Designed miniproteins, single chains, continued (4). Designs and how they scored, part 16

Each design is a single chain, and the fold is of that chain. pLDDT is the mean over its residues in the fold that is shown.

## One batch from the design tools (miniprotein)

Design m12524
Fold by ESMFold2-Fast:
Structure m12524 (fold): chain A 112 residues (1-112)
Amino acid sequence: EAEEGARRAERGGEEAARAAAEGTKKNKEKGKEEDSERALEGAANAAQGGGLAFKSGAKKEGFRGSAAGGVAAVTAGTGVAGGHGPDKESAERAYRAGQEALEAGRRALEAG
């Protein structure tokens, strides 16, 4: 159902935000640009998934998913600006969570 897809998009966005925050806290060294770009791509996908869920009529879940994606993007960007970004493992986790959120958002829109 549309609501199930929207809830999965929200959870994917929240996981992307957590992965970005954990990577930034652990990595006291200058993160690789590649890892930061991958985390930002995950954050963008999570925000987009939330937007699709919002369009399906699941406005609360879609808004929360999109907001979580935004938080992930700010966290990754702040880490880069501060001279330390997410590590490779955290960047991959954020990327996968964002992809899951995007797919869930698409399913919510198809079910709505």
Scores: mean pLDDT 70

Design m12525
Fold by ESMFold2-Fast:
Structure m12525 (fold): chain A 56 residues (1-56)
Amino acid sequence: MEEEIRRLAEEAGLPEEFVLGMVDLGYSVDEVRRIIENLPAMKAGGQAGAAALAAA
């Protein structure tokens, strides 16, 4: 579990605590992974990802 969270955080360029927070909100690790995989702009640009999430 925690190892998967670390991997997701590293792959997405996000802090581990952020991914943990999503899991604590009721998202599964698999769901968080899907969100990250479907939002490559967030990973690639950071700023662009934040804007996209606000629009969603």
Scores: mean pLDDT 66

Design m12526
Fold by ESMFold2-Fast:
Structure m12526 (fold): chain A 105 residues (1-105)
Amino acid sequence: MSPVEQALELYRATVERAVAAVRAGASRAEVEAIIESAKPALRELLRRLSPAEIVETVVRVAQLTAERVAALEAAGEPQAVIDAVQMVNGAFIEEALAVLAEQAA
């Protein structure tokens, strides 16, 4: 599995954990803790990527998020579930942009 594919797999796994937690009644703070727990592994994976691969990862994360949000909205899922997916997306893009900025310096 390529490092890009590993980062996308971590994204998918984190989304599923966050969604499952919200469905089980987890608070926003508990969802944030799930996301924080993924960040060290994500940073390690992102630091192995070239700038072009980081950009590819950001684009693919954004696309997967848009597809997932559209599917959840079509299914009539609660806003808290949709918010959890968007929180994971925002955190993953923020970490990717931070690593990209480190590599550009």
Scores: mean pLDDT 88

Design m12527
Fold by ESMFold2-Fast:
Structure m12527 (fold): chain A 98 residues (1-98)
Amino acid sequence: GTTEPAPITGDELVDFIERNLDQLQPGGPNGLLSDATLDPQGGLEILNADKVENLRVRTVDGAILSPEQARSLRVGTLVEISGLVDGVYKSGLFRLVS
């Protein structure tokens, strides 16, 4: 087991945000949540879920609030994704790879 960020493609991130746009939450402190490090695999469950509630997508520069903001991210950007899947809190840390 390693605490390395999971890979995510730009297309995968954009598609994920588009299908969950109504659940996307603003706010939280600038930077990444430390709790994402405690459950790095939970983000994969979020990405593959049919429904995610109270969704947050963040970078060190703040919250991502639209597919257009996600499209502007560069390869190598670190992204934290968190939310509720079937009422269970999940979080994961990702690195943008394409």
Scores: mean pLDDT 72

Design m12528
Fold by ESMFold2-Fast:
Structure m12528 (fold): chain A 65 residues (1-65)
Amino acid sequence: GPLSAEIQEALDKGIAGVSAALRESGASEETIQAAVDAIRAAAKTAKTADEVENAGVRALLDAGA
């Protein structure tokens, strides 16, 4: 089904923030895409916005940012 508005907002903000941070750090497009895909996957199973935000933080850490 469709994502809740709160989860969708967290997803959109997380993708924008993580993508910007990784580009500024000189990450490859492959690394950025992997991070974005991880956040999107988390959003599909997330019950709260915090779970999506935590996935964004984890994606940054896994990318070395």
Scores: mean pLDDT 83

Design m12529
Fold by ESMFold2-Fast:
Structure m12529 (fold): chain A 84 residues (1-84)
Amino acid sequence: DEVKKILDEVVKEYENDINVSPSDRGSVLTLKNEFIEELEKGLSIEEALEKAVEKTLARPDARPDIVNEAKKKIIEKLKKKGLI
């Protein structure tokens, strides 16, 4: 699944960045898991990502700056692969 490969790549980029906190990495992992869950419900890629971002940001421990940055990275990679 190309979408899951993109999500794993984005998560790995944050895991390999020494300037990213555990809380920031946690928000990116939550976004990945929510996005996969919404995709498995049969939503389009764009609808699934929007709903996943909304659910991730609804958490009290959410890092809005990192979540929105990860969203942009995911969109860019999806466009480069011709998935959206």
Scores: mean pLDDT 82

Design m12530
Fold by ESMFold2-Fast:
Parts: structure tokens; C-alpha cells; sequence
Structure m12530 (fold): chain A 76 residues (1-76)
């Protein structure tokens, strides 16, 4: 659906911002603040995501996994 596509686009914006902050060696506090915003967005839109196609749900999972991997590397 168009709404699910818009939600994916917004999640991609959060992921991109987190990547940019990590690349710039931003303070961990600033990176964690953006991660918190992404997590809140996911929580607030959980029903719409659950109603999305399996393909769209997989894209959400892939995006979350990518961010988690980057955070693991940065915070180790």
C-alpha cells in the first residue's frame, strides 16, 4: 500500500541519518537519540507494518538488521 511505502521511506531516512552520524564519528549520545526515534517510529506504526505485505515486512526487518549491525561495530 502507499502508506506502507511511505513508512518504509521514513525508516530508510532514519537508517540513513544513523549511518551518517556513525561515519562522522558523532557522540554515542547523538547516535542513540536517532536510534530511539527510529524505535519509537516502529512502535507507533507497528500495526501498519504488521498489515504490510510479506515483502514489505522483510524490507523493514532487513533495514533494522542493517542498523543493528552498524551499531554493534560502532559500540564495540
Amino acid sequence: SAKAEALLAKLEEYAKKIKELIEKKAPKEEILKEVEKMSEFLENNAEEIAAASPEQQQKVLDLVAEVQELLKEYFE
Scores: mean pLDDT 83

Design m12531
Fold by ESMFold2-Fast:
Structure m12531 (fold): chain A 64 residues (1-64)
Amino acid sequence: MEFVSTFTDDEEARAKARKVFQEGYERALKETDATRYTGEALRGIGDALQIELEAAREERLKAL
């Protein structure tokens, strides 16, 4: 059973955020050239994606 406080609107926002995140992830992968990535490079990509995700969230707050 789903929770009474369904995150229907939040689910739509999450889907949009996921799409933006996925586009950023694909871009980062293309720029970094996955053939040469190591654990360190992978962490760098993760950090860059987190920054982009936070920027997208901040833009949402500014739209308020």
Scores: mean pLDDT 60

Design m12532
Fold by ESMFold2-Fast:
Structure m12532 (fold): chain A 90 residues (1-90)
Amino acid sequence: MYEIDTGDEEIDKLLSEVKEKWNLSESKVNMLEAFFRSYKLREFKTEEEEKFVKELIEVLKKLLKSDSVEDVINSIEDEELKKFLEEIFL
């Protein structure tokens, strides 16, 4: 079993629930884990990086409540976030 460790228990739980609901491969989960782990280890964060991470967490929470990955991803206004999640879920 792949163990998710981002250094944040709330994020680890969120990623585990998303992995189970959408049957994500270990490589896809690792993309999300690596992103959050890198962000968490950074001493100085920009407002743009904080906004991106907050929007990513919100979208992941929406994916747990939705029956359609495509509908959630297609509703994303941030093109970089949308592309990142398309590579993981689609």
Scores: mean pLDDT 78

Design m12533
Fold by ESMFold2-Fast:
Structure m12533 (fold): chain A 93 residues (1-93)
Amino acid sequence: MEELEKLIKEAEEALKNKDYKKALELIEELMERGWEKEAIEVLRKALSSSDLVVQMQALLGLAAAGDLESLKEATSHPDPLIAAVAKQLLKSL
């Protein structure tokens, strides 16, 4: 659907522009419409960002989505802060 592609693009652009409120609203919209896989993929791409705040928002979003696999992968992240947060989120779930 054109709407799905538009929402994904807008969410990725919002994350890139550090508009976290808009990014979270768009990711929530994807989840509510049943496009959970696509929402998780946007969050997983955000973990590859060079921006620490974007990476932290991605970790919180993945935890909220219950994506334990991506959180487990993040525990091996080269940034020790990101790895520590991912480990703490896994213990809280």
Scores: mean pLDDT 77

Design m12534
Fold by ESMFold2-Fast:
Structure m12534 (fold): chain A 94 residues (1-94)
Amino acid sequence: SKLEEILKKLEEMLKKAPEMSEEEALKAFDEAVKLAQEFAKTLSPEEQQKLNKAIENAKKEMEKAKTADEVRMILQTFLKELIDTVKEKLKELE
């Protein structure tokens, strides 16, 4: 149920992301990182390490973003990757 709640929040963010202001997209990114860290607790140590690297990469890309369009693009890319990973894990737990 917790993974399903995480998935729903991530999918809702992705749906709204194209219309977000820069401020909204940055706040959504912070929330997505927190959800990714919650998700990491359900993973093996090796899977956690891979997810943590993806989070760190997204953070570095976000720090380099200069426009609202770049912020939204980085957010959308991160959300899509995270959603796919959560969906794959949910299939394994069914």
Scores: mean pLDDT 87

Design m12535
Fold by ESMFold2-Fast:
Structure m12535 (fold): chain A 116 residues (1-116)
Amino acid sequence: STTVTESGGGTVAEGGSLTLTSNYTSSGEVTLVSWWQEREGEPLKLIASITSSGKKYVAEEYKGRASISVDKAKQQSTLTLTNLQVSDTATYYDLVVTTDPITLAFGEGTQVTVTA
């Protein structure tokens, strides 16, 4: 009953920037919005998150070059990535967590390719 659609990926040169967007709909109360990186051969990595109370987390290695925001009225999240590195090449997913009922949902992701 929760749907998520990520977008905004693409091919960008090293040192560039991208804004990833997620549009979601939920039948429950959204408690957490989080952006995850999936790289081939590596574990899923949490990049940034925001709780319904506005508490933010950003992974240490992304501090200063990643930021997360949520527009509750639009049910939209954005992840802004700056100073991109080739190692940031990955599929990025927005994981949305709700209560009443408890659901965990993500879409098909958005692919980011960083070229040297």
Scores: mean pLDDT 88

Design m12536
Fold by ESMFold2-Fast:
Structure m12536 (fold): chain A 78 residues (1-78)
Amino acid sequence: GKKPSLDAGPKVIETPEGTLELTLEEEDGEYHLTLKFTTNDGVTFEKSATAKTLEELAKKYSEIVDELGKELNAYRAK
């Protein structure tokens, strides 16, 4: 099968609690993932991950999504 392209530039996802911006880039055989979440209150949370393989990136993606959710929940509890 054909290799899917991952260099699609930033994706913007609007949610009821804020805006998520997802950037995935492939450079020099490395995958760079950036998650930027901006709440409706203007507070920004940013997480990044880098991996040599998509499998490792997917594992790191799960971890940074969990950390982002944890920080967002801590912010909401204040």
Scores: mean pLDDT 74

Design m12537
Fold by ESMFold2-Fast:
Structure m12537 (fold): chain A 80 residues (1-80)
Amino acid sequence: SVRDSVDDIIALFRSLLPELSPEDQERVEKLLEELRRVADELAGLEPGSPEYERLLDRMGELLQRIVDILLEERRRREAE
């Protein structure tokens, strides 16, 4: 299910949090909370509905923001 997949993704990103600054950890945690809320909303909607597709797009945007934060941290480490 979408919720199960999102929970797996959240668990993966949380495993990477100790590598981030406290400020970036807080930022990622807020994005993960939003991701969870979107997954909860999707669970109440019919797959393939216009609203379901909009929420899937929003999930993609949230995931991209999390990845961008993680890649920025990785770049800072590689510069050392």
Scores: mean pLDDT 80

Design m12538
Fold by ESMFold2-Fast:
Structure m12538 (fold): chain A 89 residues (1-89)
Amino acid sequence: VVESLEIEAPAAPEDPAVATVKNSDKNTTIHLFLVDVDTGRLLASGSGSYNETITLEVALPGRKSVTIKALVVQEGEPVVETKTITATA
């Protein structure tokens, strides 16, 4: 009940990584989390009700590469979708 999760690597080290997801389920709220895989640190989060699109941007200054895991959680459900990308920072 989630439309496709997308995550885009930055084109340059100072550009943000961008993640988007749309909630197509009229009965639930979804949550999007962006996590640094190496540290377990939450980088960004957002929530979306029916027909809302969540867009999160993460700036990656001062690091040569970051592995970002995007997780979509639907209210009352397990993690429904994940995507991982390595971004050069």
Scores: mean pLDDT 69

Design m12539
Fold by ESMFold2-Fast:
Structure m12539 (fold): chain A 62 residues (1-62)
Amino acid sequence: KLDELEKQYKELQEEQVKIAKEIERARERGDVEEVRRLNKKRQELSDKITKLIKEIHELRKK
C-alpha cells in the first residue's frame, strides 16, 4: 500500500540520521572497524530508500 511505503520511507530517513550520529561517535572513539560497519549499514539504507522511491512511483502510475 502507498501509505505503508511512505511511512517506511520516513522511517528509513530517520534511521539515516541516527546512523550518521553513530558513525561520528565511533570516529571520535577511534573505532575504525565500527565506522566501517556503520558505513556499510548506511549504504544498505540508501539502497532501500532508492527501492522504495521506485515502488512509490510505480503505485502512483497505476
Scores: mean pLDDT 80

Design m12540
Fold by ESMFold2-Fast:
Structure m12540 (fold): chain A 73 residues (1-73)
Amino acid sequence: MLPQLVLDPGAIKTREQLDEALARVERGIAEQLENPDPSNVVLQSMSRAQREERAAEALRTLRESLEKNLEAR
């Protein structure tokens, strides 16, 4: 599967912590793009480029959500 990385919003109190959390997610995504879960037939059927595009889109959405959560605090 693409990494279902769960970030603790309660641990993200500053922009620096948000950047660190996003860097961790990017690293996890990069690892999964190199070694996709063999049990995930959808990921195995996709090309590397398709997986990279989906990962980039997911990361962008996550960044927006985390920034909104930071602003809500």
Scores: mean pLDDT 64

Design m12541
Fold by ESMFold2-Fast:
Structure m12541 (fold): chain A 79 residues (1-79)
Amino acid sequence: MEKVVLEATVDPSDPADMEKVKELLKKARELAAQGIEVTVKITVESDKAVAELESLGLKPGSYSQTSGLVTVIVEVKRA
């Protein structure tokens, strides 16, 4: 079983960083469709912009959710 880890550190107030998140999620779905196990790790530089993350189906605050072959981990930097 092939495994891939996709990582991004994002400022949710930056539209370019939000586009990176969308691109990573798209890439993860494409890889999962090929039978590849994918972990998407998103590190948020701020506890702000909960609404922006939720619009992508993500919840902030250090959680992990698996759907099929895709695992999404969202972390908020604490220091």
Scores: mean pLDDT 68

Design m12542
Fold by ESMFold2-Fast:
Order: C-alpha cells, then structure tokens, then sequence
Structure m12542 (fold): chain A 65 residues (1-65)
C-alpha cells in the first residue's frame, strides 16, 4: 500500500540522517529519491510525498552543518 511505502521511506531517511556523514547522507538521499521518482513515475501524489520527505531530511542535515 502507499502508506507502507511512505513509512518505509521515512524510516530509511531517518537511518541515513542518523548513521552517515552529512555529505554521504545528502548523496544517499538524492540517489534514493531519484530511484523512487522513477519507480513511481505514474503516481504524482507519491512523487510529491517522496520529495517532501527528502526535502525535510536534507533540511535537517543543513541545520547540523
């Protein structure tokens, strides 16, 4: 379901932010977002949710720099 995918992605983003350096986390977030946007190319609502979650995670990293 959409909810399960979004929860899994949010958990993945939390792990990335907590376990990687800022530079590595940014690269991992950007690469994973690109993969998910391609996988869900036919679902604009899911794409919007992925972008919002990724943007929030990137903002958290910027605050730590």
Amino acid sequence: SRLEVLVAYENELVEIVETLSAEEAKKAIEARLEELLAEYADDPLMQTQFRASADYALELIREKE
Scores: mean pLDDT 85

Design m12543
Fold by ESMFold2-Fast:
Structure m12543 (fold): chain A 82 residues (1-82)
Amino acid sequence: EKKEKIEKLLEEFLKKHGYKPEAKATALLIKTAIDTNTVQDLIDYLEELIELLKKSPNPKAQSLLPKVEELLELAKKVLEIL
């Protein structure tokens, strides 16, 4: 039940991003966090990373912000299912 909902959520994420290596790495990170009971730790880490990226004067660091925010949203949805 919960496993099927999470697998569907991750598959929809992968499909949205055209199965690119970055998207596959993100899905693996989420799966690893589930397997190690560290999803909340991942969420906390991503929230800290978002604050650091917002303070960065580097335009390339700023371009990562939407990607990290999407990963945070995905991790939060996974935690709601668990």
Scores: mean pLDDT 86

Design m12544
Fold by ESMFold2-Fast:
Structure m12544 (fold): chain A 85 residues (1-85)
Amino acid sequence: MLSEEEKNFIESLTSMLKRMGLDVEALLEPMLEIYKKEKVDIPVLVTALSRAHRRSKTIEEILENLEKEVKEAVADNEKLLALLG
């Protein structure tokens, strides 16, 4: 059974990928795996995906760049949180 958080993530991600014109089937599972592993907020993951998409011409290139962009987006978010408290 999927958790409520996983269901909400899947719905939000599917909507976002469709809006960006990306292949939902190819990206959904890898994105969910990164979400579970890195424990990132959806906006951080969206930022990383947008950056990866801008640098890539194929789905395979998006996936290769995505992990790096997620790590960079997480680091940026942690710096912002440190400034707030």
Scores: mean pLDDT 73

Design m12545
Fold by ESMFold2-Fast:
Structure m12545 (fold): chain A 135 residues (1-135)
Amino acid sequence: GLPEDPLAKVFIYTLAGRDAYERGDYETAIKYYEKALELFPDNPLAVALYLEAMIKAGKKPSKETLERGIKAAERALQNKRYDLALRVAKAVYEASKDDPELQLKALEIMKRAAENLGDTELAEKYQAEIEKLRA
């Protein structure tokens, strides 16, 4: 059975989800990531993995789920987990192609994460995309 420790459960659920994802079983991956998010809704890695699996499954995440992704990415920035902030924000960006406001919010987080990672070229690329969406 699963361990009683919620942190150990999240680790097992994300591993099981990743195993399903690697086999192309995106629907099973989504279910495992949902179980991880039930335990820790603010886990930015679980949010990123969930959104990535939804995109691969051809499922459109709800606006509420995408806004939750933005908040998870912002928390990752605050916690100086810049790689995770970038990953979550990229997933929101890819899932929100028909929502320019959500794309803009995601790009702003992606730019800030790239800047903090010292990736000046990537930050400038995201700034150019921000300006293009505002035009």
Scores: mean pLDDT 88

Design m12546
Fold by ESMFold2-Fast:
Structure m12546 (fold): chain A 79 residues (1-79)
Amino acid sequence: MEAIEKAYEAGKKGDPEGAREAVRSMKTPEEAVLAAQYAAKAAMDSGNFDAAKEVLTAMGRAAREISGAPADAVGLPGP
């Protein structure tokens, strides 16, 4: 849970490096996707749409390092 909190804070600040590190701290791809959604929500709530894009891009790259595969895991959580 702490890694998701760090992703949320990174989203609020528009810190892609912090978001990337938070995702890398996670052990499952599902948690990585959840963290990306929290970071995006934090940025949207703060009105920082540019920051949201940067954070999501960084988190997408970090998620690939964990599982090594898809381009856009955010938005396809499963049934």
Scores: mean pLDDT 66

Design m12547
Fold by ESMFold2-Fast:
Structure m12547 (fold): chain A 73 residues (1-73)
Amino acid sequence: MSQEELDDEVKLALAELVAAVGILHFERTGDKEGALRDLEKAREIGNQITDPELKAEALSLIEEAEKRVEEMA
C-alpha cells in the first residue's frame, strides 16, 4: 500500500485554509463567483479525507463558509 504523504489531519487543515482564503477573497473583492470556486476547491480536498469525523468537520466548515458568502451577497 502506498504511503500517503498528506495525513487526513493535514488535508483538514488545507481545506480550512482554502475555505478561509475564499471568504477573504469575497470580503476584499466582492467576487462571489471567485470565492465560491475557492470553496469548491476546499470541498474537493475535504472529500479526499478518509476519516469520517475529520471529513464531516471539513465539509461542515465549508458549508458555513458558503453560507457566509451567500449571506453577504
Scores: mean pLDDT 78

Design m12548
Fold by ESMFold2-Fast:
Structure m12548 (fold): chain A 83 residues (1-83)
Amino acid sequence: SVEDEVLKLIEEARKLMEQAKKSENGIELFEKARDLVKKAAELAQKYGSGEVLEKVMETGKEIDKAYEQIRKEQAERLKKLLE
């Protein structure tokens, strides 16, 4: 079903996000995760339920928040090194 396809896409995006958190090359993995969320959103909007679309949007927000947090942590580390 379309809902199963959407759920598989967001599950894969979450796996990429977790790998990104542990990787020195995390930015590329976050970009791939965002692409999967975008595909899931397109499918959910055209063929899925509102509940499935909400799950996609929630996953996208979680990925964006994780990305922002890692960028902030990198910036703080740089500030301490420049002291």
Scores: mean pLDDT 80

Design m12549
Fold by ESMFold2-Fast:
Structure m12549 (fold): chain A 72 residues (1-72)
Amino acid sequence: LSVEEAIARMEEAAKRLIDEGYSLELVKKAIRTAATHLVTEGRVTPEQADEIYERALKAAEEHVAEKKARNA
């Protein structure tokens, strides 16, 4: 799994959790846990895991903001 593929999967998972009604705080914890797991499995470096986390978090935050704008 490439870093780009990992980022795409985590972004999709984060948006899905938001759509399912989970809070951004819970989604942040889920993303952090998943990224840490990838490091533990030797699939990515800690630096790559941080990038995956930051990119997925940004996608989740933007998705929440977009949903708020649509329902305002």
Scores: mean pLDDT 81

Design m12550
Fold by ESMFold2-Fast:
Structure m12550 (fold): chain A 104 residues (1-104)
Amino acid sequence: SMIDEAMELLERLRAFIESQPNPTVEEINAKIREILRELGFSEEDIEKILEALSLPTSVNPLEGFSERQVAAMLAIGAALAGLNPSKEQFEASLKLVLERHNAS
């Protein structure tokens, strides 16, 4: 499922960040690319996700993204913030993000 995929991405990225005392942006981006490829994301989708994560906060990065891509972005954001949500907490957060995205 999309939720299980996003939770795997979050867990794996969090574990990588926690294993490193000071990971570089390049190392984090390389790990994100690795995990997303293993989860079956296209190279185009991977670069689109990474580009959106680098955008200024004044730009809505969710415009034109699929729900799968939004779930991946939310999982990456949670991992980078050091969050450890349960599957239920993540699913509830994703629902709110998707409702806001679809209301725009």
Scores: mean pLDDT 80

Design m12551
Fold by ESMFold2-Fast:
Structure m12551 (fold): chain A 98 residues (1-98)
Amino acid sequence: SREELIRKVEELFLNGKKKAAAALQVYVALTTGRPFDPDKVAELAEHLGLDELAEAIRAGDWEKAKEIAEKIIEEELPGEGLEVAKILIELAKKEEAE
Protein backbone atom coordinates (compact mmCIF):
# COMPACT_ATOMS: atom_id res chain seq x y z
CA SER A 1 0.00 0.00 0.00
CA ARG A 2 0.95 3.70 -0.11
CA GLU A 3 1.41 3.60 3.68
CA GLU A 4 3.81 0.63 3.30
CA LEU A 5 5.78 2.48 0.58
CA ILE A 6 6.09 5.59 2.82
CA ARG A 7 7.10 3.39 5.77
CA LYS A 8 9.92 1.73 3.77
CA VAL A 9 11.37 5.13 2.79
CA GLU A 10 11.02 6.42 6.39
CA GLU A 11 12.85 3.33 7.72
CA LEU A 12 15.81 4.18 5.45
CA PHE A 13 15.86 7.78 6.76
CA LEU A 14 15.69 6.60 10.39
CA ASN A 15 18.57 4.14 9.82
CA GLY A 16 20.81 6.95 8.48
CA LYS A 17 20.39 5.86 4.83
CA LYS A 18 19.05 9.30 3.86
CA LYS A 19 20.85 9.47 0.49
CA ALA A 20 19.50 6.03 -0.47
CA ALA A 21 15.98 7.03 0.63
CA ALA A 22 16.08 10.25 -1.45
CA ALA A 23 17.50 8.46 -4.53
CA LEU A 24 14.90 5.65 -4.23
CA GLN A 25 12.09 8.23 -4.02
CA VAL A 26 13.31 9.89 -7.27
CA TYR A 27 13.91 6.57 -9.07
CA VAL A 28 10.48 5.15 -8.15
CA ALA A 29 8.64 8.38 -9.07
CA LEU A 30 10.37 8.65 -12.47
CA THR A 31 9.87 4.92 -13.22
CA THR A 32 6.16 4.81 -12.26
CA GLY A 33 5.14 8.33 -13.36
CA ARG A 34 4.12 9.06 -9.75
CA PRO A 35 3.81 12.82 -9.15
CA PHE A 36 6.46 14.58 -7.06
CA ASP A 37 7.46 18.20 -6.44
CA PRO A 38 10.75 18.62 -8.36
CA ASP A 39 11.74 21.81 -6.49
CA LYS A 40 11.30 20.18 -3.06
CA VAL A 41 13.07 16.98 -4.13
CA ALA A 42 15.98 18.95 -5.68
CA GLU A 43 16.30 21.00 -2.44
CA LEU A 44 16.37 17.79 -0.36
CA ALA A 45 18.99 16.24 -2.69
CA GLU A 46 21.15 19.39 -2.42
CA HIS A 47 20.81 19.37 1.40
CA LEU A 48 22.07 15.74 1.42
CA GLY A 49 25.09 16.60 -0.80
CA LEU A 50 23.58 15.00 -3.92
CA ASP A 51 24.35 18.07 -6.04
CA GLU A 52 24.45 16.29 -9.44
CA LEU A 53 21.02 14.76 -8.78
CA ALA A 54 19.62 18.17 -7.70
CA GLU A 55 20.99 19.80 -10.90
CA ALA A 56 19.48 17.10 -13.15
CA ILE A 57 16.07 17.47 -11.46
CA ARG A 58 16.12 21.30 -11.74
CA ALA A 59 17.10 21.01 -15.43
CA GLY A 60 14.18 18.64 -16.08
CA ASP A 61 16.63 16.03 -17.38
CA TRP A 62 14.63 13.04 -16.17
CA GLU A 63 16.80 10.43 -17.92
CA LYS A 64 19.96 11.82 -16.28
CA ALA A 65 18.19 12.18 -12.90
CA LYS A 66 17.09 8.52 -13.07
CA GLU A 67 20.65 7.36 -13.98
CA ILE A 68 22.19 9.39 -11.12
CA ALA A 69 19.55 8.09 -8.67
CA GLU A 70 20.28 4.48 -9.74
CA LYS A 71 24.03 5.06 -9.18
CA ILE A 72 23.40 6.50 -5.69
CA ILE A 73 21.15 3.52 -4.82
CA GLU A 74 23.89 1.08 -5.87
CA GLU A 75 26.59 3.01 -3.95
CA GLU A 76 24.53 3.33 -0.73
CA LEU A 77 22.88 -0.16 -0.86
CA PRO A 78 25.39 -2.32 -2.80
CA GLY A 79 23.96 -5.57 -4.17
CA GLU A 80 20.44 -4.93 -2.75
CA GLY A 81 19.45 -1.41 -3.80
CA LEU A 82 17.83 -2.36 -7.11
CA GLU A 83 15.79 -5.15 -5.44
CA VAL A 84 14.52 -2.60 -2.88
CA ALA A 85 13.67 -0.27 -5.80
CA LYS A 86 11.68 -3.09 -7.51
CA ILE A 87 9.65 -3.69 -4.33
CA LEU A 88 8.90 0.05 -3.98
CA ILE A 89 7.89 0.25 -7.68
CA GLU A 90 5.44 -2.67 -7.19
CA LEU A 91 3.98 -0.99 -4.08
CA ALA A 92 3.58 2.33 -5.96
CA LYS A 93 1.81 0.55 -8.85
CA LYS A 94 -0.61 -1.16 -6.42
CA GLU A 95 -1.58 2.27 -4.99
CA GLU A 96 -2.28 3.57 -8.55
CA ALA A 97 -4.70 0.61 -9.03
CA GLU A 98 -6.44 1.02 -5.63
Scores: mean pLDDT 75

Design m12552
Fold by ESMFold2-Fast:
Structure m12552 (fold): chain A 69 residues (1-69)
Amino acid sequence: HMEKEKLAKTYIQKAIEALKAGDVRAAIDYISKALEVATEEQKNVLLEALRAIAEGDYDRAIELLKKAL
């Protein structure tokens, strides 16, 4: 009964928690799961967050993920 949008937000929250804990690999996995159920607007922000992670800018990635909530 959980809407896909709510499921996407749950994965985004877990990705933020993983980044704050220094678990970059878990964060990428959660973002990938969020992308499968995210809205088109959320997908754009999630892809920007993945780029920030690839650049090593984890603070920016967390900020972008919070914007997608």
Scores: mean pLDDT 84

Design m12553
Fold by ESMFold2-Fast:
Structure m12553 (fold): chain A 84 residues (1-84)
Amino acid sequence: SISLTPLEKEILELSGEIARLLQELNRNRDDKEKQLELLERIKELLDKLVEVAKKLNTPKNQELAQEAEKAREEVEKKIEELKA
């Protein structure tokens, strides 16, 4: 068995929760209020993922942080579109 560090475990847990919320978002595509709630939660988790990934200071985790920052920007755009 591979033992994960606390930070690696946190990345795995955050990634899993984001994936779960994205599935829920896809199931609620006709519910604007629910989509807004889910997108706000995804944004919070992406911000945490960026923070944790940066703490690990490896090339792989720096790439993960950059990808999460881009995903966060796309989520923010969707939130603004839904509020309009």
Scores: mean pLDDT 85

Design m12554
Fold by ESMFold2-Fast:
Structure m12554 (fold): chain A 59 residues (1-59)
Amino acid sequence: KITQRQIAEAAGVSQATVRRVLTGSSEPVPDENFRRVLTALLELGGLPEGAQELSAALA
């Protein structure tokens, strides 16, 4: 599976930012960072198993 570290490296953000996007944390993530994470997920060939909500959003 794709790791949060690989997503962070591809998106150019911290692993904490990736985790916030994937888990829907209470702290808002800037739209630009959110977009970068989603782009990195698409480039890496899909979503990690825990991010099923984002899979629906990208479909």
Scores: mean pLDDT 68

Design m12555
Fold by ESMFold2-Fast:
Structure m12555 (fold): chain A 99 residues (1-99)
Amino acid sequence: GDIERVRELLERTLRRLDEATSKEEVVDIFEEAMKELQRIALHSDLPLHVQIGLVLRAIGAEEDFRLAAKDPSLSLDELKAMARAALQELTDLILAELE
């Protein structure tokens, strides 16, 4: 179900982030995960206002992360940590709504 899809996405994305060797790879991995979370939300049985809220949060996270990735003072490891934290927060939020 949707809960299993969100958990699988989280586990798969965390592994991909660990293996990433550039900031561009981290951005691509994070953006792909945000797009998949949006698809899960929009195809769920959640109320429309909840679906919209989750989609807007995912879009905002993508924009914020893309801006952070342009900061030359942020290391690859710091960018990975930010991606993991944002991914965990959004997946926890979606899982809470699905339970």
Scores: mean pLDDT 87

Design m12556
Fold by ESMFold2-Fast:
Structure m12556 (fold): chain A 67 residues (1-67)
Amino acid sequence: GAAEDAARRAAEAARAGDAERAGLYSTGNSKGSVDAEKGSKYAELAGRAAMAGDAERAERYAFLAAQ
């Protein structure tokens, strides 16, 4: 459904951003890992919001996860 599609897109966008950060911090320190973890938390929130049928919040959290 639409909520499932929104969750998938949010997760993919967050994963792409998180992967780039992970590469940036692959040889970095613990602080870099904390920032990547923050992105993952927002991606989870985006997924939960989409599953609850709140596409607007899912989109907002996906945007935050990508930053």
Scores: mean pLDDT 56

Design m12557
Fold by ESMFold2-Fast:
Structure m12557 (fold): chain A 71 residues (1-71)
Amino acid sequence: SKEEAIKKAVEAAEKADEHAAASAAGNGSRSYGGKPPQGGDGKSVEEAAKSANEEGAKYIAKAVEAAAQST
């Protein structure tokens, strides 16, 4: 349902944020992962977390809009 979409978006944002932090820390150790982030070195944890968080927020906004449209 629409509420599940919102919940999933929040979970996706949190998971991406957590994964971004772990990736930033681990990336230095492995230096492998298929494709490095833009810059080749590794983006900052805050930058990756912001991207993921904003993406999640966007899903939430869309889910809310869809819920409103479904009346």
Scores: mean pLDDT 58

